# Ledger of designs, part 44: designed miniproteins, single chains, continued (2)

Each design is a single chain, and the fold is of that chain. pLDDT is the mean over its residues in the fold that is shown.

## One batch from the design tools (miniprotein)

Design m5504
Fold by ESMFold2-Fast:
Structure m5504 (fold): chain A 68 residues (1-68)
Amino acid sequence: KLREVYRLLLERFGLDLNKVISRSEFEDVLVEAGFSRREAQEILDKYFDKEEMTLKEALEILQELAKE
């Protein structure tokens, strides 16, 4: 599932690490990758205090999730 999230992020946003992604856009990527809406919201609630993030920050979350 995490590998699929990575692929979808690169497909939608390219290699621009400074690209701003909304919390809802990242939630949709997680759901498309096979997470439930509930699981996606739990991930976002754990890692985000803001409505927006960069692609770099989103990729850092995937690295953190991969350790779990």
Scores: mean pLDDT 77

Design m5505
Fold by ESMFold2-Fast:
Structure m5505 (fold): chain A 81 residues (1-81)
Amino acid sequence: SLEELKKKIEELYERGIKLVKELLKTTSKEDLPRVIGLGLRLIGIYEDGMLLLKKGDKEGAEKQLKELEEVIKEMEALLNK
């Protein structure tokens, strides 16, 4: 359902924001631009996903959910660097 998809997007976004905050505290100066870029990408994907949900575009919102999952994987990989 669109409600379940919205919940998943919101939960991943909240997890992503926590990861960005942790990365900003722990990352090197060299990796800081990448962390900022990932944070901006996270916000953009979330905003697009919420707009698609408002339009009832389930398929579009599911694509944004997958993009959020990939951003989170990249953030987690950077924490393990």
Scores: mean pLDDT 87

Design m5506
Fold by ESMFold2-Fast:
Parts: structure tokens; sequence; C-alpha cells
Structure m5506 (fold): chain A 66 residues (1-66)
């Protein structure tokens, strides 16, 4: 259930992101596919830390594609 909730939250974030940002959020989801259970644990324990990790990953993806 936690992994399913983490996946749903990621999909909601992708849908809510500006069109220019959506490709980066989708790539972040792809990179986290093997780590969704870990992301779910982080969201349960510390939602702010989980958010920071996701945002840092998106910045790294943008930097790699610059």
Amino acid sequence: SLAAEAAARLQAAIAAAPASEQPYWQKAQDRLANQLAEVARMLEADPEAAQAVLEKLIEAIKEEEA
C-alpha cells in the first residue's frame, strides 16, 4: 500500500508540474522505479526529506541534459 501511495503521489506531482517540467518528473519516476518502496518509507517518516530528495534528483536530471 505504501509503494502504491508513493506511485500515486509521484503521478499527481507529474500531472501538477508545469508542462516544461513534466519530462524531468517522468525521468525521475523512471529512475526511482526500483526505489519506490524506499520513497514510500521516506514519505511516511519524513515527507519534507522525501520532497527534497525528489527535487534534488530533478535538478540533477536537468543538469545532465544541459
Scores: mean pLDDT 70

Design m5507
Fold by ESMFold2-Fast:
Structure m5507 (fold): chain A 64 residues (1-64)
Amino acid sequence: SAEREALAKLPPREYVRAAGERLLGRPLPDDVVDEILAATGGDKERMGMWMAVHLEELRARAAE
């Protein structure tokens, strides 16, 4: 989709912020964004997989 293609063109930090907000309906906290970038080395495929695996944790942290 055009939305997926647009996300794929973003820099790693902007990608994880946009994808996380889209996934959770809320902005990710900056510490969570930094954690995802550190864990994945800024690889977009790994960032997407990390968010999927940690979805419940992300929902809890975004709700705080």
Scores: mean pLDDT 78

Design m5508
Fold by ESMFold2-Fast:
Structure m5508 (fold): chain A 67 residues (1-67)
Amino acid sequence: GAAPALAARNRRRVLEAAVALVGELGRAPTAAEVAERAGVSPSTVSRVAQEIGAPGYPHLRRVLANR
């Protein structure tokens, strides 16, 4: 399992990358685009969405698109 510090880092990087990509693309990014920007795997993006209480990346993607 991941250490708490690594989990917090991955969560922050995923969220920051998703927000930045929304601004750059003018649309909700894909998990692959977020993963590339954050420097993590697409499965890590999906896991972060689950960890913050989202039902999966599609829910997180929708929330970020409505920022």
Scores: mean pLDDT 69

Design m5509
Fold by ESMFold2-Fast:
Structure m5509 (fold): chain A 86 residues (1-86)
Amino acid sequence: SPPLPITFNELEKEILEIQGKMAQKVRAGEATIEEIKEAVKKIIDLLKKMGKLSEEIAKKAKEAIEKAKTTEEIAEIMEKAFKEAK
């Protein structure tokens, strides 16, 4: 049987809430690189649960994010992960 639509909607809502909170902190100049990394790793885990990223791609992306030193590197890692998922 296919997964319940409610589960997908709840995961999508959680991603939007994480993105909203992070966008607000970035706009306020209060976001650290460490907070951005943690938020993005949570989003990767949620995308994996939704089936949008494979377990292999998610793990590789999370390892790369942990080693990232700039927000630009984090953005490049995410772009590469989405490109590999297609």
Scores: mean pLDDT 78

Design m5510
Fold by ESMFold2-Fast:
Structure m5510 (fold): chain A 107 residues (1-107)
Amino acid sequence: MEADKYAKEGGEYAREAGEEAKKKGDTEGAKEAARGAARAAYGADKSAEAHGPGGNEGAKYAAEGAGYAARGAIEAAKKDKTSKGASYGAAAGVSAAGAGFSAGVPA
């Protein structure tokens, strides 16, 4: 699984949700989406640095970043009230789930 890829995708969806919120004049939704996107980018960078035998820690950072992206996108979607914003929020959530699965701890 590619946790850094999920974090990047989550950040991208959060940014799109923020742009939709901004079109509706909601600067708070846009701010939350921007925060999520920034954290997802950080998680992806940390995940890339930790590739190899220690990749579990990098995957954890990517999952955390994707989680922030999902929350930002969801908040933007609530303000936006459009199907487009809601779709980006849902997509960010799926990306966060994928990153979390990739970061799963051994049984």
Scores: mean pLDDT 63

Design m5511
Fold by ESMFold2-Fast:
Structure m5511 (fold): chain A 77 residues (1-77)
Amino acid sequence: LEELKREAFEAAGRVQELLKELVERGALTPEILARIQRVDAAIQAAVDNPSEESYQALIAALEELGAFLEEELERLR
């Protein structure tokens, strides 16, 4: 569980840096906001019921958001 928490923390850090770049470029879209809300729901689920499954779901949600944000940043380059 501690290893999954570390993975989730690292994934969240990557997402935060990507979001910072998108905010600086004025590129926050409704789709990005909707995806952030889905990650927030996964965070709440992991906090309310900490398990290997809830943290794996959180990591997956963070990885999907991160990949989407990387693609959006590439489109701005």
Scores: mean pLDDT 81

Design m5512
Fold by ESMFold2-Fast:
Structure m5512 (fold): chain A 65 residues (1-65)
Amino acid sequence: MREKAEKALEKIAKELEVSKETVRNSLKEVIKENNISKEELIESLINIYGLSREEAEALVEELLK
């Protein structure tokens, strides 16, 4: 996993008090279930969790790989 994506997952996991695996699985499920675009997911991560654009982009790229 890329460093920026890993840090983004750690930040969200800490905020939600869950594991990084739980965050990754939940986000993958949201992408599949809601047919969300990459840009919509990036904007949501920035707005909800306060991620930088670079962190949000790195996380989304890892999730969509």
Scores: mean pLDDT 77

Design m5513
Fold by ESMFold2-Fast:
Structure m5513 (fold): chain A 100 residues (1-100)
Amino acid sequence: SKENTSLYEEIAAFIEAVKKEFKISDDLFEEILEKSIKKAKITADDLDNENEEKLAKFLASFMKEVVEKLKADKEKLLEIAKKYLSKELFEKVKKEFEKL
């Protein structure tokens, strides 16, 4: 399934899975996403070029915000990430998340 999905479809599936698992409200979810984008300094060019390093920083920031705002289980977040993200992207996200 991961081999047949675009990078953004994979990321969207992960983010939505986290929203569902932790029962995050729409308002809080938008706040978390906006803050994560700002912290990762992701630009339109980064999105257009599928910059995996910037996307990994965005996802790590997203996970950190979920932990801080909801007191979410770090191990559960990493489990969901491993399920929805490709192995390469997951390893980059894990490395960035452990630095935060």
Scores: mean pLDDT 79

Design m5514
Fold by ESMFold2-Fast:
Structure m5514 (fold): chain A 92 residues (1-92)
Amino acid sequence: SAAEEAVDRLSANPNASPEEKVAALEAVLEADLAKAPSREEKVLLAASYALLKSEILGEPLERVIREVSERYGLPEEEIRRAIEEIREELAR
């Protein structure tokens, strides 16, 4: 799959650029979204991607949330809520 190929390329290059890392994460997200059985699972996947993209590229999180929301047809508020839940779990 495109996701597996992207991950394999990233694993072969430990000095991958931020853009290459985000491209690999995006390919994984798209593959996982296609398999996700529920909206809740899609929202969690999108939220995880938004957090990682924001951190890797240094982009404002709110901008990334909007971009992901528009691209995948998921509500911004649900993505934002899932991000808060992920952050709470990571703080434990």
Scores: mean pLDDT 80

Design m5515
Fold by ESMFold2-Fast:
Structure m5515 (fold): chain A 61 residues (1-61)
Amino acid sequence: MTPLDELPEEERQALIDRVRQAIVELAKEGKGPSVERIAEKLGVSPEFVEDALAYLERHGR
């Protein structure tokens, strides 16, 4: 999968938004939001979720 910083801004933001929504949905389901659960819910690698979470931490939105 292409690294987040190599994706077009629009596609990168869409993937980041999916990670954010997955966290909210897991919380509503009474499940802990873990990298593995987010990855399974979105059908992406755990490494990709870790990159997305690091991006959110750095850019704060």
Scores: mean pLDDT 73

Design m5516
Fold by ESMFold2-Fast:
Structure m5516 (fold): chain A 69 residues (1-69)
Amino acid sequence: PPELTVEHAFRLLEAAEEMLKQGADAEDIEQVVNFALAIAEKFGNEKEIEEVKKRAKEIKAKLKKKEAA
């Protein structure tokens, strides 16, 4: 099985989304999201990188909105 590919980045984003729903610490969620972005930038094509960035931005926006509420 491949170790580090763009698939790994998408799996990390899925984990971050679950962490957000479970009420995990903002720092931990941001760390997972940032790791997903790094993996995507290294192994993904332009379209995959854009998708990961878009999902990462959505997760961070939801996290910030919950902090502000």
Scores: mean pLDDT 79

Design m5517
Fold by ESMFold2-Fast:
Structure m5517 (fold): chain A 90 residues (1-90)
Amino acid sequence: DAVVDARAAEAEKWAEENLEKYKRADELAKRLAELAKAGNEAAKKALKEVEKIQAELGEKLDAGELTVEDLEEALEKMEKILKEGIKAAE
């Protein structure tokens, strides 16, 4: 069995609790990426907004300031942007 420290256990628990949200966000992101590749401007704009949120999370991670709350807020914001982007693209 894999050795899991306290931080890994916290990350695993958060991931388990948010598995359905991650799955939905991933499905929406894939759909939006297909529309963007097809030349849809609304889809391209939405992807850029998602990339900005991901970049901000990466900066917090690198600074050692990333919290579970930051991840939750980012996931909710990204899901909203992805849903609105798909609706605007279709």
Scores: mean pLDDT 72

Design m5518
Fold by ESMFold2-Fast:
Structure m5518 (fold): chain A 95 residues (1-95)
Amino acid sequence: TPEQDRLLAHLDAEAARVRAKIDETIELAKSYGDEETVKRLNELRAWLNAEVADAKSRLRATTNPREGAIVFTALSLLLAGVDFEVDVIKKKLEE
C-alpha cells in the first residue's frame, strides 16, 4: 500500500542514518588505534544489516496491518537502540 511504501522509505532512511553513524564511529576508533572497538562496530553493522533486511522482508510479505505495525515498531526500537549504543561508544572513545 502507499502507506506501507512510506513506512518502508522512512525505515530505509533511518537505517541509512544509523549505518552512517556506525561508519563515522569506526573511522574515529581507527584514528585512536582502538582495534577492538573497530571489530565490535563492524560486527554491530553486519548484525544490523541482517535485522533490517529480515524486518523489511516481513513487512513486504505481511497482509495483516497488526503484524506490520508490530514489525515496524520492533525495527524502529532496534534502530533507536543501536543509535544510542553507538553514541555511548563514541563518548567512551572521546574520554
Scores: mean pLDDT 85

Design m5519
Fold by ESMFold2-Fast:
Structure m5519 (fold): chain A 69 residues (1-69)
Amino acid sequence: LEELKKEVLERIKKALEEQGFPEDLRNYILEKLEEKLSTAKSKEDILKAVNEVRKDFYDYLEKKGIKAK
């Protein structure tokens, strides 16, 4: 479970870097994800955390007027 959480964090960090997002925005997303993952007790909880962070990220981009992919 902890190994899966680490893999998810590393994968998303790499994806954000490849997309060219600014460091501040990347840190914001990663902090949100880490918070959600810290309470995850199952693989399903991890998937839910990832989906919730993805939704929060799109909401954040909309609020800032940034166009999402």
Scores: mean pLDDT 72

Design m5520
Fold by ESMFold2-Fast:
Structure m5520 (fold): chain A 113 residues (1-113)
Amino acid sequence: SMEVINETLAELEALAAASTDPLVAPKLLEAEIALGVFLIWLGVNKVKVSDETLAKLLRAFFGLAVAAPDVEAARERLQELLTRIMKEKLSDEEIAELADRLIEEAAPALAAL
């Protein structure tokens, strides 16, 4: 269900709105763009990834973006991660595991919002 992805996005939008850092909202937009690019790639290649894993991946993209020093660095990191996921053809389970690791690594940056 797209509902779990929309609920995750609403939570991240609330976190961005509560932040005093003016770069957080642009970084969230880069994370949303990265998820959009991935969704298009999944559709074109007829690959199936669960909405739960996609929601985790959105959280991971946001974490990676806010841990970056600026919006340009966030975009570059997200593009590199997408290229890796697409090239390695990671499974749903492998993407979920990767997302969980990225969220854990970004925890200090997310706590600083």
Scores: mean pLDDT 87

Design m5521
Fold by ESMFold2-Fast:
Order: C-alpha cells, then sequence, then structure tokens
Structure m5521 (fold): chain A 97 residues (1-97)
C-alpha cells in the first residue's frame, strides 16, 4: 500500500540521518551532509507523491530511483564501516519496495 511505502521511506530516511550523525561525529562532514541530503530527498519524494495523489506504482518507481542513487552514494563513501552500513540500509529498503 502507499501507507506501507511511506513508512518504509521514512524509516530509511531516519536510518540514513542516524548514520550521517555518526559520520559527523567522526569528522566526516562530507559523508554526513550527503547522507542527510539523501534522507531529505526521500522524505520530499513521499511528500510530493502524496500532494500529487500518485499511485502506489508511481511512488514505488520514484523510490526505486532513490534506491539506485543511495546504492551509488554508498559506493562513494570512503569509510568502509559507514559504506557497509549504508549498503545494508539500501538492501533493506530494496526488500521493502
Amino acid sequence: SVEELEEVAYKTAEELERVGEEARKRGDFETATRLEAHAGVIVLTVAMAKHMNMSEEELKKLLEKQLKNLEKLADEIPNPEISERVKAIAEEFKKQI
């Protein structure tokens, strides 16, 4: 359902923000900013879909695009521990959408 996709998207965004905060505490401000920005894009995507009365299929397609962007972002993270955590979040997001 659209509601289930919203819950998955919001949970994914929250997990990315948490990992971003850990990156910030380690002094990796670039990774922190990128993760926070991506979390924001996911939330805005859901808000836009709701405002436009998009179908479950249309929202799913938008979230699949955000998943691909997240997978690419994870590969670009220089810290292997943070990269692995973001990849795990992306894999869980993929299973739920």
Scores: mean pLDDT 89

Design m5522
Fold by ESMFold2-Fast:
Structure m5522 (fold): chain A 121 residues (1-121)
Amino acid sequence: DSSVQYHQESVQLAKDPESVLEKIDKLIKEGKYEEAFDLLHKLALGHLYQRKFKPAFEALARGVELAKKLNDPSRAIVMLHSAKVYVRLAGDEKAIKVLDEAIKLVKEGKFDKAVALLKSV
């Protein structure tokens, strides 16, 4: 039920990614970090559902950066594991390895290295 709604919202947001990113930037400036993180997570998944890996991984990198600001690595880990499920279904072994290494780096508190790795896709 809630997973179907999350999927529908994610797909809809990915149709107008620039407008969503502007909303995210506004939320971050207002200190509404949890709402900004939720929109980034939905945006990344929406791009992955459409097999748009580059903008998806850019959204994931922004999510990792936001998780660093919140000092909450668990949110970034959940986001990266969600992304890995979709990338695995697409059969992209290189992208799976990138996500596995990014998860490891986030668990080790190496947020900046994880961001750089995700942006390299």
Scores: mean pLDDT 84

Design m5523
Fold by ESMFold2-Fast:
Structure m5523 (fold): chain A 88 residues (1-88)
Amino acid sequence: GDEELIKKARELTERAVELSQQAIDLIKQGKYEEAKKLASEAKKLGLEAVKLLSTAKAPVKEIARAIGAALSGIGAEFEAGLKLGEPG
């Protein structure tokens, strides 16, 4: 069983969700460079969680949650980048 991989992926998913929410809040405050940094980290952690869960052949619900966290990070990074005048 890949119990340790699934546990690690859950921790990464939770952290990615937290960082994505912080990035969204920073975007609302006009702090776009800070938002982009947190969103980029959320993206990295979410994508790592997806890789670990896929390797462990975790339940589809766990993988879907990690994908959602990664997409949230990607979306926030893209929006912060657009606000900074960066190409999307």
Scores: mean pLDDT 86

Design m5524
Fold by ESMFold2-Fast:
Structure m5524 (fold): chain A 99 residues (1-99)
Amino acid sequence: EEEFERWLRRIEEEMVQAEKDAEDLYKKSKEYRKLFEKTGNKEYEIQSTIYEIAAALIKLGPYNAGYLLAKRWGREDLAQEWDQLAQKANEEIVKRIKE
């Protein structure tokens, strides 16, 4: 009831923050990728890849928490929505690893 709505608001806030944090990490990844392209230094390529993976992973926590919360409270509609968001984030990781 009220507790579920409070947890829902907190999860939504965490999701918004995770998306912002992921965007910042993705920007850092791009900066290191450019440094690698300019210098040929492998350390920049490694750092770029680390930030890219970290950006995708940071979104998975809140999405999975939302899914579990929705399942616990019998909200199958919300569970499906957050599961889809988590799947999208996982696909993003897989695509970037393949590059």
Scores: mean pLDDT 80

Design m5525
Fold by ESMFold2-Fast:
Structure m5525 (fold): chain A 84 residues (1-84)
Amino acid sequence: FDERKKKIEERAKKAKTEEDKKEVGKEFFDLLMELLEQHKNSSKEEIDKLLEEMKEFGKKNNVKFSSKQDEEKIQKLVDERLSL
């Protein structure tokens, strides 16, 4: 997943328009969902740490979701997995 993070970082640096930034956000979201799937059986603490790390990574690389609703959808999916 470090490879995927580097790819997203490179694309974020090249993103000049809001549309480009939205595309990078989609790839970031896809990576986050993939990591959550891999950590399906991990503890709540590990999943929370992963989510926080990914949020910081997105913020650091100026990756924006299209809306606050997208962030809420991610949080809801995380909460659903933690309730399993």
Scores: mean pLDDT 68

Design m5526
Fold by ESMFold2-Fast:
Structure m5526 (fold): chain A 70 residues (1-70)
Amino acid sequence: MSSAEAAALAALEIAEERGLEEAVRKARQLMKDGKPGEAARVVLEALEERDPELAREAERQAITASINAT
């Protein structure tokens, strides 16, 4: 798994828990297109609009997942 893919998956998990269905759908399509960085951005932007504090936490988790990816 790439670092960008790990980051996108971490952010997607949080978005799914919060019911951001449109952002999740768009991000999943971007991942299928080989654009995990854009997928992470789309999810983080949607989270920021919903809850800026949650978006900050999601960004932190995405960075951690990216670092821990092999």
Scores: mean pLDDT 79

Design m5527
Fold by ESMFold2-Fast:
Structure m5527 (fold): chain A 69 residues (1-69)
Amino acid sequence: KEETLRLLMEAAARLTGEIAKLVISENPDPEEIERVKKGQELLNEAYKYFQQGDYEKAKELALKAIEAV
């Protein structure tokens, strides 16, 4: 499913960018750390469902991951 794959890639890109910012920062905002952690968990779940062929669930979780970051 092209739409689901696109959302997964978008979520991964956003999450990677946010993680990079936190890693470089000496004193990252605790709320930003929590948002990134939540997004990472959601993206991991989305990948699991995508690999299982559950594109509907993967899409839902990918959107939540994007919203988290």
Scores: mean pLDDT 80

Design m5528
Fold by ESMFold2-Fast:
Structure m5528 (fold): chain A 110 residues (1-110)
Amino acid sequence: DDALLAQARALIRQGNEAFQQGKYDEAIALYQQAIDLAAPLDSVDGLNVRGTAEMNLGLAYYKQGKTDEAIEYVQHAIDSYDAALAIDPDNAASILNLGMAGWFLNRIKK
């Protein structure tokens, strides 16, 4: 579903703009909308986009000092990237993003 994928990516970009401005509540709302749009997408790209929105949502919660929520959504991102790699084990974006999400999760759980 290319239209939903494009819309989810646009919401992630808007969320990233809000995040860079320190508008974490706005970024969280935009990332959550991207997750909701990507939820029915079982393609590698759909799972990767869902994982990216979940990772960025986790980062936004972490910036607000909401560590438990950050851990939860980074774990969701790992699950989404793992699902993408189960379909395409050579997907470079999913491999890179999974590594970064795992590193971040281990750092914030310590």
Scores: mean pLDDT 90

Design m5529
Fold by ESMFold2-Fast:
Structure m5529 (fold): chain A 68 residues (1-68)
Amino acid sequence: GAAGAATIGRVVAAEARRAAALSTDPEVKERLLRLGEEAERLGQEGAPASAVAAVGDEFGRVAKEAGL
């Protein structure tokens, strides 16, 4: 439901800000913050939880590839 999507979006945004703070690469930092903002926005707009989770998965992939 919408509440679940908003919760996932907020969690992804918080983790993205944390990962961005640990990154020394400006391009990685920007991409992580952008993904976090997108997840939070989708959750707030009532997108399906699966769509928000997909952005979270992309964030996880980017963070892992960056060693975060």
Scores: mean pLDDT 83

Design m5530
Fold by ESMFold2-Fast:
Structure m5530 (fold): chain A 93 residues (1-93)
Amino acid sequence: SAAEEERRRRFGRELVMEFAAGSLRNMAEELKESDPELAKRYQRLADTLDAHLARARARDWRLSAAEQAAADRALREAQELVDKYIIERLKKL
């Protein structure tokens, strides 16, 4: 059903956002001594994702187009940073 598909889509979206925020925090912890400015950037983005997720949950995902676009941009930036970090770490192995 459309309602069931919407619930599954929301659940998947929430998991991806939670995983991205968690990954950024783990990366920030690893970098805190070697690159404290990059660590702070990752932590701020993780906090931004948590804020978007909390807002979406509080409103049952009834977000304005602007709020949805802002959440999408934050998630995209997070995914790009996580991917870049993984690639750079693999090059050093």
Scores: mean pLDDT 85

Design m5531
Fold by ESMFold2-Fast:
Structure m5531 (fold): chain A 71 residues (1-71)
Amino acid sequence: MEKGVLEIALATASVLLKQGRYDEAAELLEWVAEKSTDPKVRELIRKAAEYARQGKVDEALKYIDEAMKAL
């Protein structure tokens, strides 16, 4: 999977979080983690998914931003 596809998926997850679609955002983040080859990026996205399921939008967005920077 190319960087651009992962970036779009992370941006989409951010939109879902802002719309209160926490489970959909978490599922998308989990999918991105599975497609990521970098273990650091994968771990950041997994943490974002965990916070997304808890409805902790600010924390989830922080980890999404860190993952995007590490792509």
Scores: mean pLDDT 83

Design m5532
Fold by ESMFold2-Fast:
Structure m5532 (fold): chain A 85 residues (1-85)
Amino acid sequence: MELAERARELVLAAPSAELLRELAKEAARAGDIRAAFLLLVGAVLADMGDAEEAARMAEEAVRTLEEQGKTEAARRLVELLEAAV
């Protein structure tokens, strides 16, 4: 399964603004400010009750990390999402 698609499915099933903010910190630590901002936007959308758009932001953040070759960071985000379920 593609990591980005997996992230979308996990966020859609259990949207959590707090978890998305933690993922944003991990993306920032990996040096991807774009992925971090996408996850922060996702957190705001989750707080607003827009689970579908929050999930799309998480998918785009993971895809951005993969496109930059930061596969370990992308995998770490998905592992954190899976651990929360």
Scores: mean pLDDT 86

Design m5533
Fold by ESMFold2-Fast:
Structure m5533 (fold): chain A 98 residues (1-98)
Amino acid sequence: SDEELQKLIQESLELERKAEELKEKADKKKLEEVKRLEGEALRAIAQGNFDKVEEIVERLRELKKEAEKNGDEGVKYLIESVLNLLKVQAAIQGYTLK
């Protein structure tokens, strides 16, 4: 799974780069909401509260569907980057996010 984790890290970085290129056209409030949820999820992972992580991941997936419906590629790519980062961080603590 080390190769799988490295792939997720590389994909997360590429998605973050794409989101950064599109940030000026993206919904600023939605970008801020995604970054807030990322911070909350990382804190929950550090605390071993994976039930809360799963709840936040589901909220991020809902926001991704909304961004896709609205054609907001910047928000979409930021969410995909965050989801990959959260999978890596959870896996480091022995938890597999779906």
Scores: mean pLDDT 89

Design m5534
Fold by ESMFold2-Fast:
Structure m5534 (fold): chain A 100 residues (1-100)
Amino acid sequence: SEKKKLLEKAKKFREDAEINRRAAEENRELAEKYEEEAKKLEEEAKKLEDDKEKKEELEKKAKELRRKAVSYRSAADINEVGAKFSEEQAKKLEEKAKKL
């Protein structure tokens, strides 16, 4: 029946949304971890008054970790947009199925 086909397609969009929600959560957790590691290195660098070379190395590493965090945050945002799109498609298909 057409109703069954609409519900099966809606279920697939719901599954795609869950995958994107999980990916967004994982990417946010990775971003937070890199932000925490960067902050720790930045605080260690602030305590170095006499060792300019070591301070610069810690600051460079912190900057790289900050860049990785930004990348994971961007990936999470893309995954969240994907999840919302799939959720809206599923809802529209479910509403059409209810009218049959």
Scores: mean pLDDT 91

Design m5535
Fold by ESMFold2-Fast:
Order: structure tokens, then C-alpha cells, then sequence
Structure m5535 (fold): chain A 117 residues (1-117)
């Protein structure tokens, strides 16, 4: 089993928390949470077979973006849309989806040898 939790700190005490899990049985799950000053204000989640991981993450973050926008969290809504867009093109692999999430968050750190021709 693989699990990762990513926490992105935003303006005004706001956090975007992302949990991505893949079980040994080939089930993938994703949770996106918006937390303001320690209080959960929005949550969206999805789960399915590993083959659908990229689609499930993209759909989950599209829902989170709409919810954040309805609640007036424009910065979080923009980041959630960027994550959904980045992940929609990713291979249905835990590492590929994790890297796509990181790119959506604005982290471009890849090892130099991965950029070599």
C-alpha cells in the first residue's frame, strides 16, 4: 500500500490538504480538504480502481474547486482547478499522479536527469 498527504499553506490561515492512497488490492482513493484556522470548511473525495486514479483525482478536485468558489475561497478554487487540469493528463500511476498534483500546486522540482534527452 502507498499513501501520501500533501499540505499546501495558503493565505489567511487557509490550508489545502490532499491525501492519496493506493491499496495492495488495486483500489485508489483521494481526499481534498480545505481547512481554515484548523476548521474543516470543505471536503471532496473519490475512490475507484487504480486504472481510474487520474480521472478520480481530477473529478474530485473539480468538485472541490466549485465548492471553494461557492464559499468565496478564490485562491483555493484556482489551485484545485490547476490540480484537476494537471492530473487529467497523467498516467494512472501513483507516482505520476503525485507528480501531477505537485505541478498543479506550482512545484516544478524534478531531478535534472529526468530532463535529459
Amino acid sequence: SHEVTIVEYLSDGLELRITLRVTDDGVASVEGELIENGKLVARESGSGPLADLAAEVAATFERLARKAEELGYEEAAELARRIAEAVAAAAPDFRAVYRAIMRGLGYESVPAFERAP
Scores: mean pLDDT 81

Design m5536
Fold by ESMFold2-Fast:
Structure m5536 (fold): chain A 69 residues (1-69)
Amino acid sequence: KTLEEILEEALKEGAKVKLHPVDKEEPLVYAAGNLTVVSVEGNLATVLALDSPEGTLLTVDANKTEIVK
């Protein structure tokens, strides 16, 4: 599945998404509705996380992004 398909599936299920940022020690979990895909570059995706009014841009491993069940 593409990253966008994973986010749409999680949003439909009311689930959270686990992201693996390349610059973070621990994975981060967000509600799917708080995430927007900005760009995809190979196996890396830039996503906007609405964790503040400005949001935070994260570079994540697109192949390790998963729905939290």
Scores: mean pLDDT 76

Design m5537
Fold by ESMFold2-Fast:
Structure m5537 (fold): chain A 65 residues (1-65)
Amino acid sequence: SLEEKKELVESIFRLVKAGVIDPRLVGPALEAAGLVDKETAERIQKLADEGKPVDEILEEVLSEL
């Protein structure tokens, strides 16, 4: 469901904020989990590469679910 997808994404971003997951790996991880398509995953990775705040990247991901 959408709520289960949101909870999973928020859990991943808690690990990013904790320094456990590199924000640049979030796009590929979400694609592998079937939560986003390749094009969306590449956009997320680009935002991380550009140094966008983690919370801004999270909002972008949540808007794509």
Scores: mean pLDDT 83

